# Designed miniproteins, single chains: the designs that were tried, part 63

Each design is a single chain, and the fold is of that chain. pLDDT is the mean over its residues in the fold that is shown.

## One batch from the design tools (miniprotein)

Design m2316
Fold by ESMFold2-Fast:
Structure m2316 (fold): chain A 94 residues (1-94)
Amino acid sequence: SLLDEIEKKVHELSRAADADPRVDTPEFANLITALHLHVVAARNYPEEALDSLKAALGLAKEIRDLAEQRGATPVANKAKELEETIKKAIDELE
C-alpha cells in the first residue's frame, strides 16, 4: 500500500539523516519524528487520514528545505521522494 511505501521512505530518510553530519541534529530528528507520527495517525485513524497526510506533506517539505540549505543533497532527495509518495496517497483519498 502507499502507507507502507511512505513508512519505508520515512525509515530510509531517518537513516540517511543519521549518516549525514550536516543534518544529524536533534532539531532535524524531531521533524522526522513528527512526520512519522502523522503517518502513523493516518494509518490508525482512517477518518483523519487526509488531514494527517497533509500535515506529513508539510513536514516533508520543511525537511527537504532544511536539508537543501545545509547541502545534504542525499537527504533532500529522500525527502523529495517521500513528498511525491505522500502526494499520491492524498490524491487517492480526494
Scores: mean pLDDT 88

Design m2317
Fold by ESMFold2-Fast:
Structure m2317 (fold): chain A 69 residues (1-69)
Amino acid sequence: REEAIRLLEEAIELLKQGRFEEARELMEKALEGLSGDARKSVETALKVIDSNPVAALAGLREAIEELKR
């Protein structure tokens, strides 16, 4: 869980920088350790990463909050 949170926080910073391919790689790596609502939030963010980066960022933040519950 802590590794997944770290990867998702790093992906958020990469998305803010427009580094979408690197962010996608970290998000996919985080999915290996995710289940339930957090996994679904990251999967949804991956679908919209290039078309709606703002929605992708919101999805990653929600996944991190779900992991901290």
Scores: mean pLDDT 79

Design m2318
Fold by ESMFold2-Fast:
Formats: C-alpha cells, sequence, structure tokens
Structure m2318 (fold): chain A 69 residues (1-69)
C-alpha cells in the first residue's frame, strides 16, 4: 500500500470541509458565509486539479445555496 501523497490528503480534507459547510448550512448557518466557504473550496479544488466530478459537485452546491438565498 502506497502512503497518501500531499495532493490525496488535500483532496480528502477538502471533501470533509465541504461536508461540514453543507451540514452547517442545513442547521441554520449564514447562507452568505456558506457560499463564501464553498467558493474558497472550489478554487482550491481547481488549483489542485481534482476530478471534474468533485469540481462539478461544488459548483452545483454553490448554485443551490445562491438560489436559496
Amino acid sequence: TKPLDEKEIEAAVLEIEAAVVRTAYKNGADPAQAIADLERLLKRAEELGLPESVIQWLRDEIARLKADA
């Protein structure tokens, strides 16, 4: 088994951070803050070259939050 490299660790951390933001939003967190946090994660995902499925999921979540605001 190969140890996780820095990029793989960053991808896992980003997925966890996105899940935390989404959970906070469902529990009444400020929509503007949630949108800003997800946009930062989207930029990080693009910089890391994460799979398009991850990038598209973040874009879809941002769009949903903007529609709800």
Scores: mean pLDDT 75

Design m2319
Fold by ESMFold2-Fast:
Structure m2319 (fold): chain A 84 residues (1-84)
Amino acid sequence: KEELKKKAEKKIKEAEEALKAAEEEAKKPEYSNNEKAQEFLKKAKEKLEEAKKAYEEGNYEEAIKYAIEAEIYVGLAHLIVATS
């Protein structure tokens, strides 16, 4: 399970970095004026918090899952802006 812990740490860090980059982009009008993009970013933040909570509880598999879901929501926010 120590290997899962390391994977969870890496995935959470990747999700945090993706969210930081997306939050910087979210300052742009194309994001701030896109309600669906804002919803996806909010969900990404919620999933990242769930990932961190699962990690603190020793649920590394769940932490990895939630971190991946956070990155998916970041990607969906970028996609909806790119297609608008």
Scores: mean pLDDT 83

Design m2320
Fold by ESMFold2-Fast:
Structure m2320 (fold): chain A 60 residues (1-60)
Amino acid sequence: SPRQEELEKAKKLFVALAEASGRIVEERIRYLKDPSITEEELKKRIEEILEELKKKVEEI
């Protein structure tokens, strides 16, 4: 049914967002713990996570 399909899409979207959010938090924690990591490297890694999220969301 259309409502069941919408529910499954919503579940997949929630999981994708939660996973991306967790990865961003982990990268920020690494940056704060390791002074050798540059702000530019952190920014690039976050941009990679967001690009992966965008692709995954487009497939839902």
Scores: mean pLDDT 87

Design m2321
Fold by ESMFold2-Fast:
Structure m2321 (fold): chain A 60 residues (1-60)
Amino acid sequence: SAEETLVDAVIADLEAHGLEDLAAAIREARDAARAAGLSPAEIEAAAQAALRATVDARAA
């Protein structure tokens, strides 16, 4: 889906910029949501939540 394509592009961009921890968090959240049979919008929301949590942890 378009949402999955956008998440893939974000992961690739983060990895290219050395942000492997952010990329890993997004991959894990997306894979878990996908395995649970969630919709593309829910998968994207899970990925965004994981990104936010990782950014917040690094900012603290």
Scores: mean pLDDT 77

Design m2322
Fold by ESMFold2-Fast:
Order: C-alpha cells, then structure tokens, then sequence
Structure m2322 (fold): chain A 86 residues (1-86)
C-alpha cells in the first residue's frame, strides 16, 4: 500500500538523518538541537503511522508517514549543514 511504502521511505530517511547527525561532530549546537528535535518528531510520527496501519486506517497512516519522511529529510539537511559549519 502507499502507506506501507511511505513508512518504509520514512524509516530509511530517519536512518540517514541519524547517520548524518553522527558525522556532525563538533558542529554548531543550534543546528544539532534542531536536527535532534526533528528526529524525535519523525520517530513519533513513524510509531503513529505503524499504529494506524495496524488499525487499518491507511489514510491516516499515509499522512503520518509523509510527515515523518519530511521531518527526517529536514533533519538530515540540518545535520549536513552543521557538519559544513563545524
């Protein structure tokens, strides 16, 4: 389903964001904290999407998964920006 595919993309993007954050090292704290906040929000949205899939609510699952994907991608961008400024 589109919801399951979006959830898989969100999980992959979250993994990439965490790996980018690990590589940031001594980067500016403000960018690191923003990236961490987005990662935490993406994790919550992934759990929300999984919950809706289990309930059979694929529309809400897709919405949550797409939001998780957006937040994870933004977190990766911020972590990569932080690394460039470190």
Amino acid sequence: SEAEEALEEARKALKEAVEALKKAGDAPLDLILKAIGLIIRAIGLIFEAEHYIKKGDYEKALEAAKRALRDAKRAKELAEEAKKKA
Scores: mean pLDDT 86

Design m2323
Fold by ESMFold2-Fast:
Structure m2323 (fold): chain A 61 residues (1-61)
Amino acid sequence: AAKEQEQKKLDQLKGEFVEAVLKGDVELARELLERIKQNPAATEEEIAEMEKLLELAESAS
């Protein structure tokens, strides 16, 4: 139950992060990534994927 609740919150944060990246809001995306890193359901693999998306967004700007 607790793990499922944290996963749901993580999924919401990941959605917001992707939206921020698509909008070119790099500052918001960085803040959302820090929140994702603090979520206990977040894996190293998921964090690495989000970091790649942020780097691509920064490079595209």
Scores: mean pLDDT 80

Design m2324
Fold by ESMFold2-Fast:
Structure m2324 (fold): chain A 56 residues (1-56)
Amino acid sequence: SEELIEKAREFQAASPEPLNRTQLMVGLREAFPDASIEELEEAAEEVLREVEKEKE
């Protein structure tokens, strides 16, 4: 879970525009093919909350 969140943050930092949930989940699945869908969703949601808070 923590590793997935860290990787999702890396994807957002590397992207010039904020990635959406689908883009984050696709990236995370490629990086962690053995991770569950629930783990991917949790990591993507956490990073999306961080991005949303930054915009506001």
Scores: mean pLDDT 76

Design m2326
Fold by ESMFold2-Fast:
Structure m2326 (fold): chain A 63 residues (1-63)
Amino acid sequence: MEEALKEVEKKAYEEAKKNGGVIDPRTAARLVREAVEKYGLTPEEAMNAVAKGILKAKKDLLK
């Protein structure tokens, strides 16, 4: 579970970092769906992991 959350967060971080700290809603929805299907996460857990990844990318870009 924790490993799956970290993988989803990392994937969202990498996508957001490539795109200036943002992910479009369609890409975010796709990442959530893939996380639910691949890792068996709840949609809420997957959404939180994606949001954390995006936030980390924004913070890194603001340094």
Scores: mean pLDDT 80

Design m2327
Fold by ESMFold2-Fast:
Structure m2327 (fold): chain A 59 residues (1-59)
Amino acid sequence: METLRLMLELQEAIINNDEEKVKELVSKLDKQTAINTINSVYLSGKITKEQYEKYKSLI
């Protein structure tokens, strides 16, 4: 499923702090799926609260 591939790429981009790639991938996903993916990365402890708020603002 294309959505699953995009979600995995978004997780990787967030972890690598690749803001340009995050913006590109967020534009290709529905808003709720993008939010859920960012939330999952934050809850897994892989990013800081500041990074979490930054990425949420890109949606």
Scores: mean pLDDT 82

Design m2328
Fold by ESMFold2-Fast:
Structure m2328 (fold): chain A 93 residues (1-93)
Amino acid sequence: MDLFTEGKYEEAVKEYEKKLKEEPSAELYLKLGVAYAGLGKLEEAKEYFEKALALEPTAEVYRALGVVYDLMGKEKEAEEYFNKADELYEKEQ
């Protein structure tokens, strides 16, 4: 991500954190995880994706965890989450 996009992710984090105080949801946790990943804050991104997974285990959330583990250099863990995402995607159709 470029430097211009980083400022946009910081604003998104503040907005989604405010919304979480009013009504927590898997969608908001997923959005926060994406914003933190965009900022390079991969451990925080992982925590929010894990919170989203606890509320609503979807193929999209498993795929997001796969991406964050891949970005962290944890290729084996990334592959395990991508495989779970593929399995759930088939089941959700």
Scores: mean pLDDT 79

Design m2329
Fold by ESMFold2-Fast:
Structure m2329 (fold): chain A 116 residues (1-116)
Amino acid sequence: MITVTESGGGTVPEGGSLTLTGKISGDTSLVTMVAWLRQRPGQPLQGIASTTGDGVGFTAPEVKGRFTVSLDRANNTAYLNLSDLRREDTATYYNAAVDFGLKKTTLGEGTQVTVE
């Protein structure tokens, strides 16, 4: 069983920066990719960025150049570096561990980011 625990959220001024961390535990050898998703107030869940750790992944156009995803596979830790934060970036952010073989995605409980 895989579990994901996010940390690093908080309240940040406009133009500020945060690093979100997703710690992946359990059967981590099954994790093919990590993804970051967010849910803004009144909006659907949105995919933001993903990576295999080997340069394969995506980044949503609206955050490209401001947000960077990385995966430390040796320590099973995903990062989302947020820079030049805007009020519209206020959301609950989720880290997801993806097993492509089993077609299974495990999400954490989320971490709140508020931009003021």
Scores: mean pLDDT 83

Design m2330
Fold by ESMFold2-Fast:
Structure m2330 (fold): chain A 65 residues (1-65)
Amino acid sequence: MIEEAIKELEEYKEELIKKNPKASEKLNQLLEIAKKVLKEVPDKYAPYILELTKKEMEKLVKELE
C-alpha cells in the first residue's frame, strides 16, 4: 500500500542520512520523486517502486563517498 511504502522509504532515508549526512539533500529529492510516482501508479506497483527507490538511494550514497 502507498502509505506503507512511503513510511518505509522515509525510515530508510533516515538511516542512510545518519551514515552519510552529505547525501541528505539528494536523498530528500529522490524521496519526493518516489512519492509523486507512487501517487500516479496503481497500488499493486507500490512494492516495485519501493524496491527500485531503495536501490537508487544506496547507489546515491555510494556515489557521494
Scores: mean pLDDT 80

Design m2331
Fold by ESMFold2-Fast:
Structure m2331 (fold): chain A 57 residues (1-57)
Amino acid sequence: SREELRKKIRELAIKEASLTIQYMLAVLNGDFEKAEELAKESDKVAKELKELIEQLK
């Protein structure tokens, strides 16, 4: 259903926001290896979000 789809999008959007904050903190701390891993995880979440958002159209 569209409601279940919206719930999943909301959950992934919150996860993406959390990963962005963690990425910024890693960069500020000079932990570039952690920042790169967080960026890879963020890319995966972004791809899933785009696929789910396309299903709303």
Scores: mean pLDDT 87

Design m2332
Fold by ESMFold2-Fast:
Structure m2332 (fold): chain A 57 residues (1-57)
Amino acid sequence: DELLQNLLAAYRAGDVRATLAYAIALRREFGERAPELVRALPLSEEDRAALLSLIPA
């Protein structure tokens, strides 16, 4: 998913504003599936937890 890839790229670049914007967009587009998509990523536990914390409820 392009939105998910953009979220990862922003997170790895340390772009806090872009990361938050993409996290919000992911939640808007996929709803309750947004956390599932992040959990399925091949990331460390720490990176996955950080991204999950940015997804609005």
Scores: mean pLDDT 76

Design m2333
Fold by ESMFold2-Fast:
Structure m2333 (fold): chain A 87 residues (1-87)
Amino acid sequence: MSKEELEKEINAGLALMLTAVLKLQDEIDEDSVRLLEQAAEYAIKSGDKEVLEAVLETARWFYEKVPEDHPLRERLKELIEKLEKAL
C-alpha cells in the first residue's frame, strides 16, 4: 500500500466511524455539528463516493431534525451543499 492509498483509507475510515457515532445522537448541538463537519472533511479527502454519500445522508438527517429557527441550521445547509458538490 502506498502512502497516498493509506491516507485515503484512513480518511474513509475516520469519516465512517464519526458518521456511525453521530447516528447515535438524540440531540443536535454545536459538538455534534462540528463532528459532522470533521466527518465531511475526511469523506472529501478520501474521494470515496460511498463514504461521501454516507456523510451526506447523515447531514440531511440532522437538517431534518432541527427546527427552521435553530442556530446550526445554516451550517448544516452549507455542509450539505459542500458534500453534494464533492459528489
Scores: mean pLDDT 82

Design m2334
Fold by ESMFold2-Fast:
Structure m2334 (fold): chain A 104 residues (1-104)
Amino acid sequence: SKELQEKIEELKKQLEEDPNDAETWLGLGQLLYKLGKYKEAIEYYEKAIELDSSLSATAYLNIGKALYKLGKYKEALEYVEKALKLDPNNEEAKELKKKLEEKI
């Protein structure tokens, strides 16, 4: 949507000013995921983890979601399990794990 494109442009501008803002890398990855750019989204999530390990639980879940969309079910499961190790009560991660176990 126009709103997604405008938000991407806004966050990219923020990233030019502060390339070490891990939350902006994570946010851009989420917007790229919404546009169906799953491979690019994963790269942004990985950069967010590299810059701020406190984002790892959220970023691992988002990598798992993107890998699921790409049909990489075994890899997606590994990332969802990493997310659950950090946040065992995450309901979205538990639901995605069940879906992935049905695929492999």
Scores: mean pLDDT 90

Design m2335
Fold by ESMFold2-Fast:
Structure m2335 (fold): chain A 58 residues (1-58)
Amino acid sequence: MEEAEKYLRLAEEAFRRGDWEAAREYYQRAQEALVDPSPELLARLAELTARLREAGAL
């Protein structure tokens, strides 16, 4: 199980709820847990980064 993928999923779920503090917290944990990430995981992280910046959460 990829810890980064777990936290990224939680961040995406928090973002969907409009919980920007939780989304940012899980987003940071996902970045810290990255170990040899797949291109797909990096693409998902980049998408979430763009979404969080647009929402003013970063």
Scores: mean pLDDT 80

Design m2336
Fold by ESMFold2-Fast:
Structure m2336 (fold): chain A 55 residues (1-55)
Amino acid sequence: SKEEKIKSLEDLLKEAEEQYAKLRPRMTPEQRARFDAELERVRKKYEEEIEKLKN
């Protein structure tokens, strides 16, 4: 179902966020900036896919 696909995407995004959160304290400021930008890109991509499924 659409609901199951949405949940799967949300779960994947949450897992990515958790992994990034664990790594952030060990990063340099430059690494943090790059990883924060990458996480935001990934988040936007998943949000767009979820929005398409809500159609």
Scores: mean pLDDT 81

Design m2337
Fold by ESMFold2-Fast:
Structure m2337 (fold): chain A 64 residues (1-64)
Amino acid sequence: MEEFERKLEELAEKYVEAAKAGDEITAAVYELALASYLAAAKSAGDEERARLAEEALRRAREEA
């Protein structure tokens, strides 16, 4: 797995865990981190990594 994909998966798992536990602040921090990776990839013109970050954020929100 690419390092970037691994990082997104870790953040998504932590977000879902915090959201299910009712830890709104911790969940918000991880959601913001995922959104930051998406924004960075888009700003860099990295369409592939932007798609991966968008997918990770979407799945995490659906699972929470």
Scores: mean pLDDT 82

Design m2338
Fold by ESMFold2-Fast:
Formats: C-alpha cells, structure tokens, sequence
Structure m2338 (fold): chain A 58 residues (1-58)
C-alpha cells in the first residue's frame, strides 16, 4: 500500500503523482515516514523535493 503510493511519485502522469502525494499525507504515520526517508535522496530532484516536503508536514 504505502510502497505502491511511493512508486506513484515517480509516475510521469501528474494526476497520479498528485493522488499519491494526497494519500501519503492522509495516511501519515511511521510507515509513510520510513518509505519517504530514502526518497529524500532520490536522484530525481522532483521526487526528492516532494519527499522532503511531506516529511516536514507529517
């Protein structure tokens, strides 16, 4: 579940990416934080930025 949402952050479809962001933020909790931690160091700068922003809001 959380892993599938994290994968959608890499989607080329902005709608899928936005849905994943909303669901991850809504779910919150330790599982989401753990999934986002490695993404903050992603070679994709957009994904890394999204992960950092979500962690700061959770």
Amino acid sequence: KVEELAKKLFSPDPAEQAEAVRELYRLGGEEVKKALEPLTKSPDPLVASIARVLLNRL
Scores: mean pLDDT 78

Design m2339
Fold by ESMFold2-Fast:
Structure m2339 (fold): chain A 55 residues (1-55)
Amino acid sequence: MPVFEEVPQDEEGTELVGKSVAELEKKDPELAALAIEKAQEAKKAGKGLKKIVKV
């Protein structure tokens, strides 16, 4: 299961999120898709950008 950690709410934070998802996609595309969905849910709920720190 992916674990999320808060990152800066700017371009740098967005890049960190993208890199963590790309790494998961190489190992498990289904898990990467779930992580993207969870990140979008968090954004809609008013939570900040978060990177994936482990699976």
Scores: mean pLDDT 64

Design m2340
Fold by ESMFold2-Fast:
Structure m2340 (fold): chain A 56 residues (1-56)
Amino acid sequence: MTVEELVELLKKLGKPEFTDEEIERLRNWIKVYDKDGNGTLDEEERKEVLEKLLSK
């Protein structure tokens, strides 16, 4: 999953607008969980990132 796909998913979950800071945080989280360095998340990594984002 790319940052753009993650942003779209979060919009569907009730966050209609994103600031530049929020986009940067999403990129950083993808970078942290992207073990392969390919700029995307697998299904398990995506779930963990979403849980951390929605638990705030």
Scores: mean pLDDT 67

Design m2341
Fold by ESMFold2-Fast:
Structure m2341 (fold): chain A 69 residues (1-69)
Amino acid sequence: SKAQRDEATDELLARIEEAVAKGASPEELRQILLDRMAEMLAQGMPVMDVVKVAMRGLGHMVELLLKQR
């Protein structure tokens, strides 16, 4: 559902923001994204919803990394 995707997105964005604030490398950020995708798939979220959440997380990650310039 949209509500479940929104919750998953908020959780992923919070994990990314915390990691960036702690100085995580791009490799560590990639691992966070991959781990969260695996968790969502294990929880039975449809593949297309997992892809949408992952794309949103990747976009946010890129935005945060660009702001560090």
Scores: mean pLDDT 81

Design m2342
Fold by ESMFold2-Fast:
Structure m2342 (fold): chain A 59 residues (1-59)
Amino acid sequence: EEIEKLAAEAREAIRRGDVEAAKEKLGEIVDLGWENPERREEALEKFQELYKLILEAEK
């Protein structure tokens, strides 16, 4: 659930154009996936999805 919350916050930051806040949330998602191997696949999926959106928003 924490990963889902961070992903939602990252998406909101991207929507606002706050790329730095979104990157901070991505870092937290990665850390949670690293700390919880069972959640790592979910964290990686969310990271890849949001990272693509951040790259597009940085234009």
Scores: mean pLDDT 79

Design m2343
Fold by ESMFold2-Fast:
Structure m2343 (fold): chain A 55 residues (1-55)
Amino acid sequence: HMTPEQLADHLERRTRDYLAGRLTPQQRADLERFVRGLSEEEMLAALDALRRRQE
């Protein structure tokens, strides 16, 4: 029920924390489970929204 923009915001924040080494092992596992639960359409919509933010 998250919008693509909300999903992109969540993924962007977690990805930044991951790259900076700030995620705990539990938070990394939670992120993996969350991403695995996304449909192909949800994932593509989130990636598209993230791409737009990089421009």
Scores: mean pLDDT 73

Design m2345
Fold by ESMFold2-Fast:
Structure m2345 (fold): chain A 65 residues (1-65)
Amino acid sequence: SDALIDKIMEITGLSREEAEEIVRAAEEGKADEVLTRYYLEGKLTPEQAKEVAELLREEGLLEEP
């Protein structure tokens, strides 16, 4: 949802396009992959990655326990 994208931008400081990429990756079942990659590339802190993962779970986009 647009609200999810806005929350990701607030938490991370990423652009709208980068937040949309995270959401699209999550829709493809690749949320962990994209968040790990962004973290390793220095685009996300561990705390930011955790908060984004929690938002993705709230929206049902990270249902891969």
Scores: mean pLDDT 81

Design m2346
Fold by ESMFold2-Fast:
Structure m2346 (fold): chain A 109 residues (1-109)
Amino acid sequence: AAEQARLLAEITVRDALGGLREVAEWSEKKAKEGTPEQAELYRKAAEHARQAIRDLEAMRDDPVGAAESALKHAKEAAEYLKQIGETELADRFLKTVEDAVAARVALLA
């Protein structure tokens, strides 16, 4: 039913936002460890991850522009994580943002 689909989409967005925040917090913690070069990559990953999270929340007011911004920043965060060697985390982060964008679009339709 449409109501069940809407509820599942809302759960998907909520759970995704929680996981994305944990990745951003983990990256911020890692930016305080390691070499200066690794710290800079983690800091950039965290900054772009935080922006993707803000953009996902902004999709209610700007569905198209905020979605495009969220996907761009998610891709940039993932690329920085891949440069550090965190390939699995990068791929899961990007997919989580893509899934959250799709769920938010469904909720706004």
Scores: mean pLDDT 84

Design m2347
Fold by ESMFold2-Fast:
Structure m2347 (fold): chain A 72 residues (1-72)
Amino acid sequence: SMAEIEARRDAIVAKVRELIAAGASEGEIYEALAREMGALRAWMRAAGASEAEIAAALSEIARKVEALLEEA
């Protein structure tokens, strides 16, 4: 469901926020982000999400993470 996609997306963004707060390196942040986004993509495909829905969810994560990094 869209609510499950939103919850998973928001959990990834929260994870990145926690890594920034903990003083994680840029490399550690990007590694974690790549792993989490890969898992979300795989889960969404298995759940029958369209490529447009997958692209929208991943783009929203990228947008929110970029905002967090600009504010840090």
Scores: mean pLDDT 84

Design m2348
Fold by ESMFold2-Fast:
Structure m2348 (fold): chain A 100 residues (1-100)
Amino acid sequence: DSPIVKEVQKLAEEIARALKAGDIERAKELVRELGELIRNAPEEDRGALTNIALLTLKSAAELLSEEEVKELVEILIEETRDRPLTVDAFRRFLERILKE
């Protein structure tokens, strides 16, 4: 496993822990860190990291309101705004969650 994949997996675990504890502000801070790691990752790793983030958001959607999930997705879109494929993946996730 790539070292950066392990770092992102650990961060995803910390996000899940913050969400289960009801610490939304901590979860937002960690999601911002997740976005920064994805943005700065090598291109070859970015797809795997984006998938870990999407799985993290899917888990969050089971615990949070649609408005709270939207806030987390918008943080990831903002942090990765210069990475079109990653932004498109997060936008598709947001559309799917909010569509029905």
Scores: mean pLDDT 85

Design m2349
Fold by ESMFold2-Fast:
Structure m2349 (fold): chain A 60 residues (1-60)
Amino acid sequence: MFSEEQVKEAAEALKEVGEKDPVLGRKLAELGRQEFEKMGDEEGAKLVLEAGLEGARKGE
């Protein structure tokens, strides 16, 4: 299971990807949500999904 710092780093990375490529960012955000949910980390799943979608909204 990832640490809080690792989850935050993953969320930040997904936000950056979304800002550069909104389509890829949304796809990776959904995949990240699924992986964190499989690990039982519901808060991490929400955080990475929201960050990726926020980045995608700010991107091109």
Scores: mean pLDDT 78

Design m2350
Fold by ESMFold2-Fast:
Structure m2350 (fold): chain A 59 residues (1-59)
Amino acid sequence: MWQQLKQLGDQAYQQGDYKKAGDYYEQAADEAFAAGDFETSEQLSQKSREAYQKGGLPP
């Protein structure tokens, strides 16, 4: 399930919608964490923070 949110985040990022990308990556991180995939959750959380920073938003 988190894989779909990651793909939406990747698409938003490619389109320059960094806030939307960050929001999707954060949702994907939450789903990965709930599924017990802590490594993927941490990676997606980092992608979310990077997307927000690139969009000029606070991490």
Scores: mean pLDDT 83

Design m2351
Fold by ESMFold2-Fast:
Structure m2351 (fold): chain A 54 residues (1-54)
Amino acid sequence: ADSVAEQLRRMGRATLDPELSREFYELADRVRKGELSPEEALKKARELEKKAAL
């Protein structure tokens, strides 16, 4: 099982929208640095996915 940060990076890589991809990478980086909890990062990622109609 990969870390939440790695999951977020994969979501960013899979996203075709450059702005949304950047937001996923930003969430992954913040989780890695301990600036954001994995739980909050996943919550924000779900909101981004809904906006992207993934």
Scores: mean pLDDT 76

Design m2352
Fold by ESMFold2-Fast:
Structure m2352 (fold): chain A 73 residues (1-73)
Amino acid sequence: EEAVELVRKLLAEEAKRLGHPDITATDDALRRIAQLANGDEGAARVIVRHLVEKAIAQGRTTITAADLGGPPP
């Protein structure tokens, strides 16, 4: 939905900025990020940036809900 699409856009922007435009996230991860950000775009951007950096450090191209901790809703 709106919040998930915002997070998807922010993820694509951060991945491209860090030179890894192939990094993506599962829909569950995007939904979890949107929930944690609670509608705050700045908070969403910070969370996304940290997750992209973690994925790069671990050589992964997909961010999952497990990267954020906690069970899915």
Scores: mean pLDDT 78

Design m2353
Fold by ESMFold2-Fast:
Structure m2353 (fold): chain A 83 residues (1-83)
Amino acid sequence: MSKKEKIISIMEELAQRLAGVDPEAAARVREAIEKMKGLSYEEAVELARRTFTELARWAIERGDYELLQAVAEAMNRLYEIEK
């Protein structure tokens, strides 16, 4: 699996996890995945980071600790790929 495919996999797992918890957040992740298909690896990493930052902000604004935790776990997995 390529590094880009690993990023898309992380995003897909996040979207699935969020589908039953925060459908709006899940939809935003799905939009990012669709855009990633046409991007380079580096651009996909930047889009993932921007998406995570946006979702973390939404989690804080809504008091959604479960969303915040899911985003933090996805960010950590992205960091492991970049090593």
Scores: mean pLDDT 83

Design m2354
Fold by ESMFold2-Fast:
Structure m2354 (fold): chain A 78 residues (1-78)
Amino acid sequence: SEKLKQAIKDLEAAIKALEEGNIAAARRGLEDALSLVKDIDPKAAELLKKAIEALDNGDIETALEYAKKALERVKELL
């Protein structure tokens, strides 16, 4: 699926942005990935929503953990 491949790229970019402290780029990548997976896999969508919520609360460590779990989940769908 092209949507799943794009979601992986968006998630990898978001994870890198989180590790580099680029919050705006990270949030954009997480939202882009959520838009691609929300109608494909409810579990990946839930993990991404939790990552975005953690990021909005300033919890970068929790956001990173949920983003990584979402990436693993999306890779399982390929």
Scores: mean pLDDT 90

